# Designs tried in a protein design run: designed miniproteins, single chains, continued (3). Part 7

Each design is a single chain, and the fold is of that chain. pLDDT is the mean over its residues in the fold that is shown.

## One batch from the design tools (miniprotein)

Design m8213
Fold by ESMFold2-Fast:
Structure m8213 (fold): chain A 95 residues (1-95)
Amino acid sequence: MSPVQQLILENMNLVGVVVNTVLYRMPFEEAKESVIRTVERAIEVLRQMNAPQSVIDRMEELLEKIKNAKTKDELVDTALEAATFVTDVVQSLLK
Protein backbone atom coordinates (compact mmCIF):
# COMPACT_ATOMS: atom_id res chain seq x y z
CA MET A 1 0.00 0.00 0.00
CA SER A 2 1.32 3.48 -0.81
CA PRO A 3 1.91 5.93 2.09
CA VAL A 4 -0.89 8.14 0.69
CA GLN A 5 -3.31 5.16 0.71
CA GLN A 6 -2.27 4.33 4.31
CA LEU A 7 -2.87 7.96 5.35
CA ILE A 8 -6.33 7.90 3.69
CA LEU A 9 -7.21 4.66 5.57
CA GLU A 10 -6.12 6.13 8.93
CA ASN A 11 -8.15 9.28 8.17
CA MET A 12 -11.21 7.12 7.34
CA ASN A 13 -10.71 5.26 10.65
CA LEU A 14 -10.58 8.60 12.51
CA VAL A 15 -13.85 9.79 10.88
CA GLY A 16 -15.42 6.40 11.70
CA VAL A 17 -14.59 6.77 15.41
CA VAL A 18 -16.03 10.33 15.39
CA VAL A 19 -19.25 9.12 13.71
CA ASN A 20 -19.60 6.21 16.20
CA THR A 21 -18.94 8.59 19.11
CA VAL A 22 -21.55 11.14 17.95
CA LEU A 23 -24.27 8.87 16.47
CA TYR A 24 -23.91 5.59 18.43
CA ARG A 25 -22.89 7.16 21.75
CA MET A 26 -19.63 5.25 22.16
CA PRO A 27 -18.34 5.64 25.75
CA PHE A 28 -16.00 8.65 26.09
CA GLU A 29 -12.92 6.73 27.35
CA GLU A 30 -13.23 4.11 24.57
CA ALA A 31 -13.66 6.84 21.92
CA LYS A 32 -10.69 8.82 23.29
CA GLU A 33 -8.42 5.74 23.28
CA SER A 34 -9.49 4.90 19.69
CA VAL A 35 -8.85 8.48 18.48
CA ILE A 36 -5.42 8.54 20.21
CA ARG A 37 -4.39 5.24 18.59
CA THR A 38 -5.61 6.35 15.13
CA VAL A 39 -3.78 9.72 15.31
CA GLU A 40 -0.60 7.97 16.56
CA ARG A 41 -0.76 5.62 13.52
CA ALA A 42 -1.32 8.59 11.17
CA ILE A 43 1.75 10.34 12.67
CA GLU A 44 3.82 7.14 12.13
CA VAL A 45 2.70 6.99 8.46
CA LEU A 46 3.62 10.69 8.02
CA ARG A 47 7.07 10.01 9.52
CA GLN A 48 7.59 6.98 7.22
CA MET A 49 6.78 9.15 4.16
CA ASN A 50 9.19 11.90 5.35
CA ALA A 51 6.45 14.53 5.73
CA PRO A 52 7.70 18.06 6.58
CA GLN A 53 8.48 18.55 10.29
CA SER A 54 5.78 21.29 10.42
CA VAL A 55 3.13 18.67 9.44
CA ILE A 56 4.39 16.20 12.08
CA ASP A 57 4.52 18.99 14.73
CA ARG A 58 0.90 19.99 13.94
CA MET A 59 -0.28 16.37 14.26
CA GLU A 60 1.60 15.98 17.57
CA GLU A 61 -0.03 19.23 18.80
CA LEU A 62 -3.46 17.81 17.87
CA LEU A 63 -2.59 14.51 19.62
CA GLU A 64 -1.79 16.43 22.86
CA LYS A 65 -5.14 18.30 22.55
CA ILE A 66 -6.89 14.92 22.19
CA LYS A 67 -5.06 13.51 25.25
CA ASN A 68 -6.19 16.58 27.25
CA ALA A 69 -9.85 16.42 26.06
CA LYS A 70 -12.22 16.17 29.05
CA THR A 71 -15.56 16.08 27.19
CA LYS A 72 -16.98 14.27 24.17
CA ASP A 73 -17.44 17.61 22.37
CA GLU A 74 -13.75 18.55 22.87
CA LEU A 75 -12.71 15.09 21.64
CA VAL A 76 -14.98 15.25 18.54
CA ASP A 77 -13.93 18.83 17.65
CA THR A 78 -10.20 18.03 17.89
CA ALA A 79 -10.57 14.70 16.03
CA LEU A 80 -12.41 16.51 13.19
CA GLU A 81 -9.66 19.17 13.14
CA ALA A 82 -7.09 16.35 12.79
CA ALA A 83 -9.13 14.63 10.03
CA THR A 84 -9.45 17.94 8.13
CA PHE A 85 -5.70 18.58 8.44
CA VAL A 86 -4.87 15.06 7.15
CA THR A 87 -7.29 15.60 4.22
CA ASP A 88 -5.45 18.85 3.34
CA VAL A 89 -2.08 17.03 3.51
CA VAL A 90 -3.40 14.24 1.21
CA GLN A 91 -4.78 16.83 -1.26
CA SER A 92 -1.37 18.59 -1.36
CA LEU A 93 0.33 15.22 -2.11
CA LEU A 94 -2.05 14.59 -5.05
CA LYS A 95 -1.07 17.85 -6.80
Scores: mean pLDDT 80

Design m8214
Fold by ESMFold2-Fast:
Structure m8214 (fold): chain A 90 residues (1-90)
Amino acid sequence: SKEQQELLKELQKELQEVLEESGEKIQEAIEKKDYEGAAKIYKETKKRIEELYNKYLPKLSKEDQKEAEEALKLFKEDLEKKIKEIEEKA
C-alpha cells in the first residue's frame, strides 16, 4: 500500500542518516589511528540499525518484513566483518 511504501522510505531515510553520521565518526577515528574507537562506533551503528528495524518491522506487511529481515542480516554481517578487520589493526 501507499502507507507501507512511505514506511519503507522513512526506514531508508533513517538508515541513511545513521550510516552517514557513523561513517563520518569512523573516518575520523581511523585517521587518528583510533581503531578501538572505530570498532566501538561500528558496534553502536549495528545496535542503532537493529533498533530501527525492530521499530518498523511490526508495521510492515509479511512480505516487506521478510525482505527487511534479510536486509538487516546483510547489514549485520557486513558490520561484523568491518569490526573484525578494524580490531585486527588495533
Scores: mean pLDDT 85

Design m8215
Fold by ESMFold2-Fast:
Structure m8215 (fold): chain A 94 residues (1-94)
Amino acid sequence: SPLESPLTEEQKKEFLEEMKEAFEAIDKVEDKEVQKKLLTLLIAAAINLAGGDLEGAIKNLEEAKKLAEKAEKDVAEEIKEELEEAIEILEEAL
């Protein structure tokens, strides 16, 4: 691997768990255009993290959190909660 993750093994595990929960919440989004855009932002955040760009990853997750407000109220709240926990893990790694 050409790049080493800036996260510890524990932080990686916790981050992946929160991202998995965010992905599962996004799967409940009925608006398929909103769902696709949310998934695109999560993929962009993952690419940024793989490249060592924590700030870029946080930015894409914050944009996903804002976009999640266009989902159904209960689903939007679930997505925002999981993304906030993922962002906190990345901010602790800065």
Scores: mean pLDDT 84

Design m8216
Fold by ESMFold2-Fast:
Structure m8216 (fold): chain A 74 residues (1-74)
Amino acid sequence: AARERALAAVRRLADEWVAAGVISEEQAETIVGAAEGALDAAERGQPVDVVGEGSEAARLLERAVHLAVAVYRE
């Protein structure tokens, strides 16, 4: 399903970022959780609000959420 495809894409990127030493495993879990929350909001027709400013991890979180929503709506 579209949700599963979106979440798999985010997980794959988060795992690659952890392997590259860019983020921790805990940060990867936070990113995946944020993507799941954004998908839940999109499914309910609620606005998705994501702020990625302040750190590299926050920017990656914002990009991952945008990717998840884009893949879900594809």
Scores: mean pLDDT 73

Design m8217
Fold by ESMFold2-Fast:
Structure m8217 (fold): chain A 100 residues (1-100)
Amino acid sequence: SLEEQKKRELISIAGDILNLVDAALERIRGMTVEEARQVVRETLDAIEKIVKESKVPLPKELQEVYELLRQALTAQSVDEIRAMLEKVREKLRELIEKLK
């Protein structure tokens, strides 16, 4: 059905974003806070590109993901950035499970 197709597309988008967040979490290991902020910026840019190219309406959970990533850009430590990225990862996993 069209509804099942939209759900599959949203799961695919959320999965792609989750992969970007997982890659960012791995990259920031041993980085300075400025280097980690740059990784978050690159991650946000990549997510915005995926979202802009999608034809699926964005759920509120993706807006919360954007808010957490914007907060990570102003974080004062790598541990704060990691904590925000981990929250993003959990929100994306919850969204994927909710859609299945």
Scores: mean pLDDT 85

Design m8218
Fold by ESMFold2-Fast:
Structure m8218 (fold): chain A 80 residues (1-80)
Amino acid sequence: MGEELYKKYMQSMFGEDGQGGVGPDLTDLRKLLGDIAERFLAAFLRDPRRYSSADSPIPDFKLSEEEARALARYLLTLSE
């Protein structure tokens, strides 16, 4: 689920492995956020406008809580 959601919505912005594109490098996310990384990332993915500037390239993908958690876990795997 998480990998499929990443490829569908985020790969074009962050690259195949989260190391590039027009978005931030996702590999440092766990290092920056530590133990709250999954919770923060899942919340961010469900309401990006609440947690990002108006100029953020990341839109609201209208993800469910389950989808947001699956995507967050996949993104944290890329940061290992």
Scores: mean pLDDT 62

Design m8219
Fold by ESMFold2-Fast:
Structure m8219 (fold): chain A 119 residues (1-119)
Amino acid sequence: GTAEKVLKKTAEELRKQADEEIDKIYSEHPEITEEQREKVRALVDEIIDGALKVALENIDKPLEEQEKALRDFLKSAIERVKKLGEELNLPEDVVKRIIDIVESIFDGILLTVKLINYK
């Protein structure tokens, strides 16, 4: 349906924005290795795909349940970012900026979900 196409397009645009913001972080932190950068990008991509999946699986439910499902996934996603940051020994400012990216992704998906539910 149209809702699925809109959500998929939103996820693609959010992925582009996330990649640009991640590139900015790494330009300021040249000490972060290519392997560490790849692991962060892989996690962010998995979070975007997971958010899209949660939105699509709950698309037929009341808006309150859709928002709850997305917010519950966001909490889990933030914990995964924190854990990866500890495992890779990333600077605290880098971890905070990655969390900001994840929150921005969820705000974009949630806004799109609300727009789909507006008539």
Scores: mean pLDDT 87

Design m8220
Fold by ESMFold2-Fast:
Structure m8220 (fold): chain A 72 residues (1-72)
Amino acid sequence: SLKETIRKIAQLSTAAGIAYIAGDEELARELQKEIADLLRSQGADDLAKRVENAPLKDFVKVAQEAVDEMEA
């Protein structure tokens, strides 16, 4: 469901932010890709491209903006 997808994206975004702060860029990039793939599976291709092309420093913000846009 959309609600379950949004919750999962929020959890993955939080985990990616923590990984980035901890210096685990590899894990942060893997989580970024998972969020983009999840968005693409929901038909949100433009949002998925925005997320996957975001720099890691901006990634959590971009992912949150994508969630907000899906809820609108």
Scores: mean pLDDT 79

Design m8221
Fold by ESMFold2-Fast:
Structure m8221 (fold): chain A 70 residues (1-70)
Amino acid sequence: DEEKKKLIDYARGKVPGDPYTRAKKVIPILKKLDDKTARELLKDASKGVKDYIIKLSSGEFKERLERILS
């Protein structure tokens, strides 16, 4: 519960910095989440943050994120 709330705060821009910085903060946590929770987290994220999350990701995780964000 607490972990999910922290992730939502990151996605909603309560983490200071530009979209790149926010994406870097969110990526390690997204790797721990199931698809449903990851989608809920990313629902309110800006296009800039979503774009950087994809750019900074690799392999199967990137493919999974592209599916969730489409």
Scores: mean pLDDT 71

Design m8222
Fold by ESMFold2-Fast:
Structure m8222 (fold): chain A 86 residues (1-86)
Amino acid sequence: GAAIKDLLLAEAAHLIRRAKELLQQAKKQGNSDLVKQLEALLAQIQAIQAQLEATPDSDLIGIAQLDQQLRELRAQIDELEKQLAE
């Protein structure tokens, strides 16, 4: 449904902002491996955002699959944020 899709698009936008902030932190630390991981995750989140925008509001199965993928990417961002903390 449109409401669920709108929430997922907002979540994707939020994750993109977090990934960009963490990418700046990784660059400041000179951690090239974390930079590469964050750039790859950012690209994957942007791909999910594009797929969400292309998915019809009536495709509840497609929306649910994209929700699961976005949650998996969020978990990876949370882990990298933990590694960059302090």
Scores: mean pLDDT 87

Design m8223
Fold by ESMFold2-Fast:
Structure m8223 (fold): chain A 81 residues (1-81)
Amino acid sequence: MKKILIIADASANKAAAVAAAEQLAAALKAAGHSVSLIVVSSSAEIDAAIKAAIDAGYDTIIIVDAAGNTLALSVAELKAA
């Protein structure tokens, strides 16, 4: 099972971003993944969270915005780049 970090991008709307991220987290936990959720409000915080997730040994990082759009990043691919 994957160790997944969800990053809620709250820069536009914190409540909407958190709601979308919580729904995704619930679905991924139901699928048997280990899921952590953080809330960020700037590009600099997103970059810092990605670096911290790589160091912490996460398999996948998913960024969720206030509109419910998702960007999934493989940590293995990020390390290989």
Scores: mean pLDDT 82

Design m8224
Fold by ESMFold2-Fast:
Structure m8224 (fold): chain A 80 residues (1-80)
Amino acid sequence: PLRPLTPEQAAEVDRHFARARGLLEAAKTADPETRQALIDEALGHVDRVYRWLLENGVDVTPYLPRFRELLEEAIALRNA
């Protein structure tokens, strides 16, 4: 059985998603070299959140749409 997040943990997860989104938004207007660095940092935050949820026995299913959106945006920006 998977456990629910505490309000503090939920807020921390939301902060990591917001950070990843902000990095991808910055990447849209960056030069190619800076863009790659920002995308890599954003993907690092996504990976850390995903691993943290799994390691803490949290159901990742409700977060899968957010992970998918961030990964798809990162791929699109990397190929631009």
Scores: mean pLDDT 83

Design m8225
Fold by ESMFold2-Fast:
Structure m8225 (fold): chain A 73 residues (1-73)
Amino acid sequence: KEQEKFDKEMEEIAKEIEELRKKGVSFDELVEWFSKKLGIPKSYLYNNSKSELELYNLFFQLLVEKYEEKLKK
């Protein structure tokens, strides 16, 4: 049940990111979107990612960690 919700949320997020890429948003706009989506300060994302690729990797890592916390409890 939770795993299915996670898969659906991941697909929805991936589609939203794809739409942002199609619009040609900047790195700063991606940071703002991820900050809002995860509920994490923008400063944390800036301090822990140096490129767009690093930002995407950090975002998905944090998203997975949030879901794993719910599943393992």
Scores: mean pLDDT 74

Design m8226
Fold by ESMFold2-Fast:
Structure m8226 (fold): chain A 73 residues (1-73)
Amino acid sequence: SQQVTNRMRDIGRTVAQVMANGTDAQKQQAYDIYMRALRIRSDFRQGQMSGQQAIDQLDQIQAQINSIYQSSK
């Protein structure tokens, strides 16, 4: 859905910022978070997860990556 696509885009942008500016530990955390986001999108696309469940989990992931991003400044 558009909502899942938009959340993936926003997560990817924040991950890219951490990859550019973070420590090695922060980059590893950002990578792990991004892999979880990709799995959520995959599960949603395969019908293993509802759209609302995917949105809720991606919003939690966005909060996690935002926290790491703020720490990388």
Scores: mean pLDDT 89

Design m8227
Fold by ESMFold2-Fast:
Structure m8227 (fold): chain A 92 residues (1-92)
Amino acid sequence: SMEVEEVRRGVELAEEQIRRGRETGSMDKEKLREFVEGLTEIGKRALELGDEESAQRAVELLREVAKLAKEKGDYETAEEAERAAKELEEAL
């Protein structure tokens, strides 16, 4: 469906942005926090639509955001990302 396609595009875009941010070092703490919020919303929508694959990818990306946040000393954002990932994983 179009809604599933939008969720999948959102996950793919986030994945590419996180990959590029890691490569270029351009991923600041504010952007990481925005990714936690955005990926959590995408993951929840994926679950509502029955798109378990996109929900699982959102979980994986939230864990990557947590790793990046820890590397920057942002333990609060890292904890938020891990919590969001766990909540989505428990709903799968």
Scores: mean pLDDT 85

Design m8228
Fold by ESMFold2-Fast:
Structure m8228 (fold): chain A 94 residues (1-94)
Amino acid sequence: SDERKKLLEEIARKFEEAAELAEQGDVDGALEKLTEALEIARELYKKFGDIGLLRQVSTVVTSARLLLDQGDTQRASELLRGMAESLRLQVDNL
C-alpha cells in the first residue's frame, strides 16, 4: 500500500540521518534517529502486522547502538546505510 511504502521510506530516511550524524560524531543525535526508526517500525507492525520488518529494524538498531557505545561510528554508519539501501529496494518492489 502507499501508506506502507511511505512508512518504509521514512524508516530508510531515519537510518540515513542516523548514519550522517554518526559520521559527524553526533552519537546522541544518531541514537535519537534510531529510536525514531524503531517507533515507525512498531507503527508498521500495528497497522500491517509486519513482524519480519520489526525484527529486522530492531536487530539493526540494537547492533548500531552497540557500535556507537563502543565509539565505532564508521561501522555504525556502514550498517545503517546498508539497512537504508535494503529498505529502499523493498519499497521499489512494492
Scores: mean pLDDT 89

Design m8229
Fold by ESMFold2-Fast:
Structure m8229 (fold): chain A 86 residues (1-86)
Amino acid sequence: MLEEGKRLLEEIIKAAEAGDDVRTAELLSELRKKAEELLKESVEDAIQLAKEMMKAADRLEKAGRESTAFSLRTLAKEILEQAEKK
């Protein structure tokens, strides 16, 4: 489960760096679904995935992909807030 989330995150980075906005949006939607699944199965894995999202956002911001970086940070924050409620 966590490995699937990390795989999606690597695909998002590649798509965003290539300028494929459609693929990036599709992958972000898939990542959100995987993060919600992880929150139900393992809060610790969900927190780890959120940390990986923050690292990816920093990388994408440096690459000039500010919109995708913002989306990843927003999702990571949502996941961390939901994890605190468990």
Scores: mean pLDDT 82

Design m8230
Fold by ESMFold2-Fast:
Structure m8230 (fold): chain A 85 residues (1-85)
Amino acid sequence: ARERIVALLAEVVGLVAQELKDNPAKAMEASLFAVEALDRLIRARTPAERLAVLNELRDYVRKVIKNPATLAQIDALLAEIRALI
């Protein structure tokens, strides 16, 4: 389960990085946020703590990604992560 969560989160990071390719400062901020979210998700001891991290990640992505097709792909990946926690 953990290995699949890491792989799915890496896909989310890849999609965010591709959309922010022309804005390296925002891409760096998004990468740091994703690294922090992964660390918090790994350290989380309860389903409620894991859900809180995923909700914060979802809200952050929705602020920085404007492409609706990419948002839909990320929402699907986050839903898969949610099913594993």
Scores: mean pLDDT 80

Design m8231
Fold by ESMFold2-Fast:
Structure m8231 (fold): chain A 117 residues (1-117)
Amino acid sequence: SVSALVGAELRIIGAIEDIKDEEAQELLERLLEALRAGDLERALALLDELLERFPSDEVWTQTARALGALAEVHRLEGRPLDVVQAVLRRLLERVREAGASEEVLRAVEEALRRAGL
């Protein structure tokens, strides 16, 4: 529904706005743009840059929330989820390797569920 689509888009905006670092916010916005374009190679490169430059629970949690909300947008629009799913799997791998908190892992697992994984 239009209402559900608007709600998902507002959740993306909220996740971006909850990141305090302006450069991390801009990288997340570029990641989301690459995902909307279906550019897997660019999306993975932007995710890796975001996680390497800004290794914080806040950035990891808000990235997971934004990706989960974008998966909902793509599902509502009847778009393929494969690129978002691939990026979420990379995020899970990277946060596990970094020894992320239980809160971060729960946010990523919730995003994976929203992406149909």
Scores: mean pLDDT 91

Design m8232
Fold by ESMFold2-Fast:
Structure m8232 (fold): chain A 93 residues (1-93)
Amino acid sequence: DEFLKMSQEELRELAEEKAKEAEKLIEEGNPLLKELKELVEQLVNTTDEEKKEELEKQIEKLVEKLKKEDKKAYEYFEGYAKVRAAEAAEAAR
């Protein structure tokens, strides 16, 4: 078992590299996922309530489409959105 010979730092770096490769493959496989990420970033950065409502409606429509067309990309997006919401909440402190 090669992993048993690696340091904790080397194992972390390997895990981070593999996670980035997996993320890139998911994003390249579905352009709708990239659009959803861009909309989430706009939503997180806006304080205009009217724009928030418009972005939320656009996200809901695209999420329903993604859920029907690509369940793996949808599950990945749910994870991304939760992490991004938590990071935005911490940044506001």
Scores: mean pLDDT 70

Design m8233
Fold by ESMFold2-Fast:
Structure m8233 (fold): chain A 74 residues (1-74)
Amino acid sequence: MSDVELLNKGLKLMLSEDKKKQEEGAKLMKEAVARTDDELLLGVAEIGAAVLKVFGTEHQKKLAQEVLDAIRAA
């Protein structure tokens, strides 16, 4: 699976109503961030995580923060 495919699948799963799918989505987004050297992909991941941190459930907000922390480490 490519970095773009990981990010797209991760974002879709984090928007799920299922907490386990949200956790899987965050894992895939963190994997995409760790693998990529594409600044545009990092920017898209940051925007997606930031939106979830503002508008998401408490569980989605926690997972979005983990993705944002991973982007800062990249």
Scores: mean pLDDT 84

Design m8234
Fold by ESMFold2-Fast:
Structure m8234 (fold): chain A 99 residues (1-99)
Amino acid sequence: RSDQALRLIRQADRLIDLGRRYLSQGDFQRAMDSLVRAWRYAMLAGRLGRDDPVIRDLAGRTIVRVSREISYLSQQLSSSQRQQLQSRLDQVTQQVQQD
């Protein structure tokens, strides 16, 4: 589980970098897709690594990084797009919490 959590953290970090690139290009749709996937991987890593304080810390830091990029993306979106983003994030959070 720790090895899988670390792989998910690395995948989330790559998706954060990709999302940040799309944000800088004004491609908010691809930025949303990348950051929602990064959010899923970071949340799942935190869940899988919950018994390891080092992995919990790493996953928590990745979640904070994704949250910052998502917050910035949200400011660039219309109200309906923000609602869609929030819905997607809530679905991911619920699915990961249910395991």
Scores: mean pLDDT 85

Design m8235
Fold by ESMFold2-Fast:
Structure m8235 (fold): chain A 72 residues (1-72)
Amino acid sequence: SQQAVVDAYVTAALDTMAAAGVTPSAAQQAAIRRHAETLAAQGLDVAEGKELGTRVGKVVVNGRKEVAAQKA
């Protein structure tokens, strides 16, 4: 189901961020969920949702590290 794809994507993204000590804002969580809904509507399966969610989580983690480096 599309909901299973959304849940897999969001869970993978949040788990990836949590493993790196990153807590997403409510706005970031909403954006991740909205993107997951778009991908599910495009016919992506649960495994693809999980993989892409993991990649999005890594992008957010790397972005936080880059901002910290620029601020230093």
Scores: mean pLDDT 78

Design m8236
Fold by ESMFold2-Fast:
Structure m8236 (fold): chain A 57 residues (1-57)
Amino acid sequence: GLGGAEPAPLSEEERRVAREVGEELRRIGDGIDAGLAYYKETGDREAGLEIMREIAG
């Protein structure tokens, strides 16, 4: 069980919002990772940014 010395846990509403925000951030992160991976392989910054936008947006 949670001890009284710990910070208050997130509310159910805050946890729902955090899940939605986390899902969007995960999509953005996936796009950034894909774009960076392409840039590291090819050195093509413009193509890397295009891939990032296609996946994240």
Scores: mean pLDDT 75

Design m8237
Fold by ESMFold2-Fast:
Structure m8237 (fold): chain A 87 residues (1-87)
Amino acid sequence: MSPEERLEWFLEQALARTPAEKRAEAEALVREIRELVRKYKENEDNEEQALEISKQISKLLSQVLGLLSLEDREALFAAMSERQRAD
């Protein structure tokens, strides 16, 4: 599984586990992450730009995780471990 495919799977799982009241905020963050991933690919030959975009993606991923309950975060990490063992 590519890093990009793994990230997309993570984003879909995080959205599925986000409480309804926080769904719109999570969807906005995921859209921004997807846009940054596209920009990262366009700038992969520019180490300075790629690093800056990578930092922004990491910050937004932390914000997405912050929208999940503790139980949903644990379930997501368990699903990630299961997926990684299957690859």
Scores: mean pLDDT 79

Design m8238
Fold by ESMFold2-Fast:
Structure m8238 (fold): chain A 87 residues (1-87)
Amino acid sequence: ALAEAARLFRELAAAVAAGAPLEEIEELGLRAWRALREAIAADPSLREALRATLAAAEAAAAPLADDEREAARIVAETLAAWAEAQA
C-alpha cells in the first residue's frame, strides 16, 4: 500500500506538471489518496508523520495560492517523497 501510494503520487505530480486533463488528475488523485488511506489503516503510527508532512507541503504551496496546478504538484511530490522514505 505505501509503495503503491508513492508510485501513484509520483504519477499524479507528473500528470499535473504535464498539464493533463482535469478528469485524469482527479482519477489519479482518488487512486493515490485511497492507497495512502489503506497504508495508514495498515500502520496507524504513520499518521503523526503524515500530518507533519502535509503541514510542510501546505506551507510550501501557500505562496502559490494563485497557481493551483503548481500547488497540487508540490503536495503530490512531497507525499511521494515521504511515502518512498517510509518504505
Scores: mean pLDDT 79

Design m8239
Fold by ESMFold2-Fast:
Structure m8239 (fold): chain A 68 residues (1-68)
Amino acid sequence: SAMDSHKGILKMIEESIDALLNDPSVSAQQALDAAKRLVKAAVENGSITEEEGKKLIEKAEKKVKERE
């Protein structure tokens, strides 16, 4: 369905953030900064809502805090 397309985009962004946070070649802070830029671009392009972007960043920040 058309609604499944939006969920697919959101999942792809979430998986991209997880890949950044799990990259051992960069610090957790560098990965978080990259994730914030990715989310900002996705919101500005209309791919996700500002609320969805905020939730993605909150999840990323929680993962960073739990690992450091």
Scores: mean pLDDT 78

Design m8240
Fold by ESMFold2-Fast:
Structure m8240 (fold): chain A 58 residues (1-58)
Amino acid sequence: KVLYASVRVEAETEEEAVEKAVELVEKQLGRPLKDVEVMSVQRVADGVYLVGLRFELE
């Protein structure tokens, strides 16, 4: 029920990185995420972030 994802995204800000990470995970799973918690956001390069998410499905 509780799932974790770590995604690498290209973004200009941490806020944009989180939005893109959620969208990417929703697209990969083919369904919306529930109770999303942002666990980590790290800038790993210029314009590139690694975003850790905790969420629920079903």
Scores: mean pLDDT 83

Design m8241
Fold by ESMFold2-Fast:
Structure m8241 (fold): chain A 99 residues (1-99)
Amino acid sequence: ATAQAVAYLNRAVGYVNSAVTLLNGGNVSGAVVLMQRAIDAVRQAMTYVTDPQALAQLQTAVDYVRQAVALLQAGDVSQAVAQMNQAVDAVNQAMAVLA
């Protein structure tokens, strides 16, 4: 269970990092698609997690990614990237709890 959760969380972080690269290149639409895939990966990870602290951090990560998508649609790339970094931090905190 933990190994499957960590694999999905590493995939989610990969999607967020790729989305930041697309935003640096001006591809907002591509970044939004990758952010939606990151949410799906975190939700898949949550199905393998029973620790309540890890689940709370993963829910926090999903909320940050959703806020980032809303900010991108509003044209606020700088605030969106800040929310994306907070989402990665929350995923890393969840992985630390699961170790």
Scores: mean pLDDT 88

Design m8242
Fold by ESMFold2-Fast:
Structure m8242 (fold): chain A 90 residues (1-90)
Amino acid sequence: SASLRARIRQLTAEAVEAARQGDYARSAELWAQVSALYAELGDDFSAKRAAQLSQADRLYDAGDFDAAQKLVNQTVSDSIIEIARNSGLD
């Protein structure tokens, strides 16, 4: 629904801003909420991506920077592969 998509956009902006300020704990909680809303919309790919970003932020909050960066890189790679697959490119 349009209201769910507006809520997702608002929470995503808040998650990005929290991470920018170094509040990774808050960013992780906001990404977890975004994941739940995408799942409610039936957008399983975006729900999984948001869940991975939530996990990466939890790792940043814990000081596990290498693990966090690896997960972010995997999330980006997964997104590129999905876009290429849907566009008919390998």
Scores: mean pLDDT 82

Design m8243
Fold by ESMFold2-Fast:
Structure m8243 (fold): chain A 93 residues (1-93)
Amino acid sequence: LQKGLEFFHQKRYDEALEAFDEALKKDPNNLDAMLGRAYVYAVQGRFDEAAKLLVEAAKKFPDRVSQTVIRSVATVFGLMGADYVEEAARKAL
């Protein structure tokens, strides 16, 4: 949802997480909300939680493993190092 992204850009991370959780409550398959939560966790230094969300998203949308999903994984794991991108991709596939 747009609301979660707005809170994220305002650095209101707790409110961003609540907005993304609300989006997932309404649509559990909302890929954008799953990626948004991963971004918030990564910015907060909660890389383990970010990684788990990205792996879950890739597993739920294997047919939609698009350049967007790959770039999102790379962006989040870029904060941890490139090695996590390959690990997440292998676990997702």
Scores: mean pLDDT 66

Design m8244
Fold by ESMFold2-Fast:
Structure m8244 (fold): chain A 71 residues (1-71)
Amino acid sequence: SGDVRDLADRLRDALTRQGKTSQGDNVHRIVMTMVDNGDVVSALTVMRTVARNNGLDDIADQADRLLRRTR
């Protein structure tokens, strides 16, 4: 889904703004691999957890909303 890929890009950009460029790039790579394998639930769960751990509440809330649509 474009929404999930857009969220992955937003998470990487937000982490880069926090000076966490290496973490952002690594998380983006992992999440995009999950999405490409059809594991959207795992991708969204990882993004939600990483966003919460880094105080990115808007991104975490968006990941949670996308997860709830899948259930």
Scores: mean pLDDT 87

Design m8245
Fold by ESMFold2-Fast:
Structure m8245 (fold): chain A 62 residues (1-62)
Amino acid sequence: IEDIAKELAEAIGKEMGVKVDSSGIDNILKSLKDPDTAKGLANLSKQLGNESLASKLESIGS
């Protein structure tokens, strides 16, 4: 789950042109503990074309 949070932080950073620090990664990790949030982030990852990340996030939300 920490690896997924880091991968998501990097994906967000690339799309938004910002760098996500360790505090941002920790917040993402906390958010991923909510199944509804993980599901929403999986859908967003699919829209961004990152199917690998979307599949990992779906496994958390299920």
Scores: mean pLDDT 74

Design m8246
Fold by ESMFold2-Fast:
Structure m8246 (fold): chain A 114 residues (1-114)
Amino acid sequence: SPEVKRLVILTTASLGIQAIHFSIEAKIAEKEGDTELAELYRKVHDDLLDYANRLEKNIDGPVEEVIKIIEEAIEDLLEHAKEFEKQGYTDSASVLRKQAELLKEMREEIKSKA
């Protein structure tokens, strides 16, 4: 439906914007000499960009594939959050968990309109 397509486009854009954010955070951490934090942010950036690209390819695809991609993105964000917390980066972990909650809301909205 046009409404589902709009929600997929908005979800794709959200993931792309977050990928850019974590790319910038990685560069800042690297400049400040925190190579560990920079590598953690780089991994989040790469994963978010991959999920955004996969959703973009599925904008006109089956809704089941869209939901699967979003569910994989949620799980990966939560795994990244655990790793940030293990390394002592609790504020960064909190941001990742908030992003996962937003993706859960987008997933439920897509399911309700499918």
Scores: mean pLDDT 90

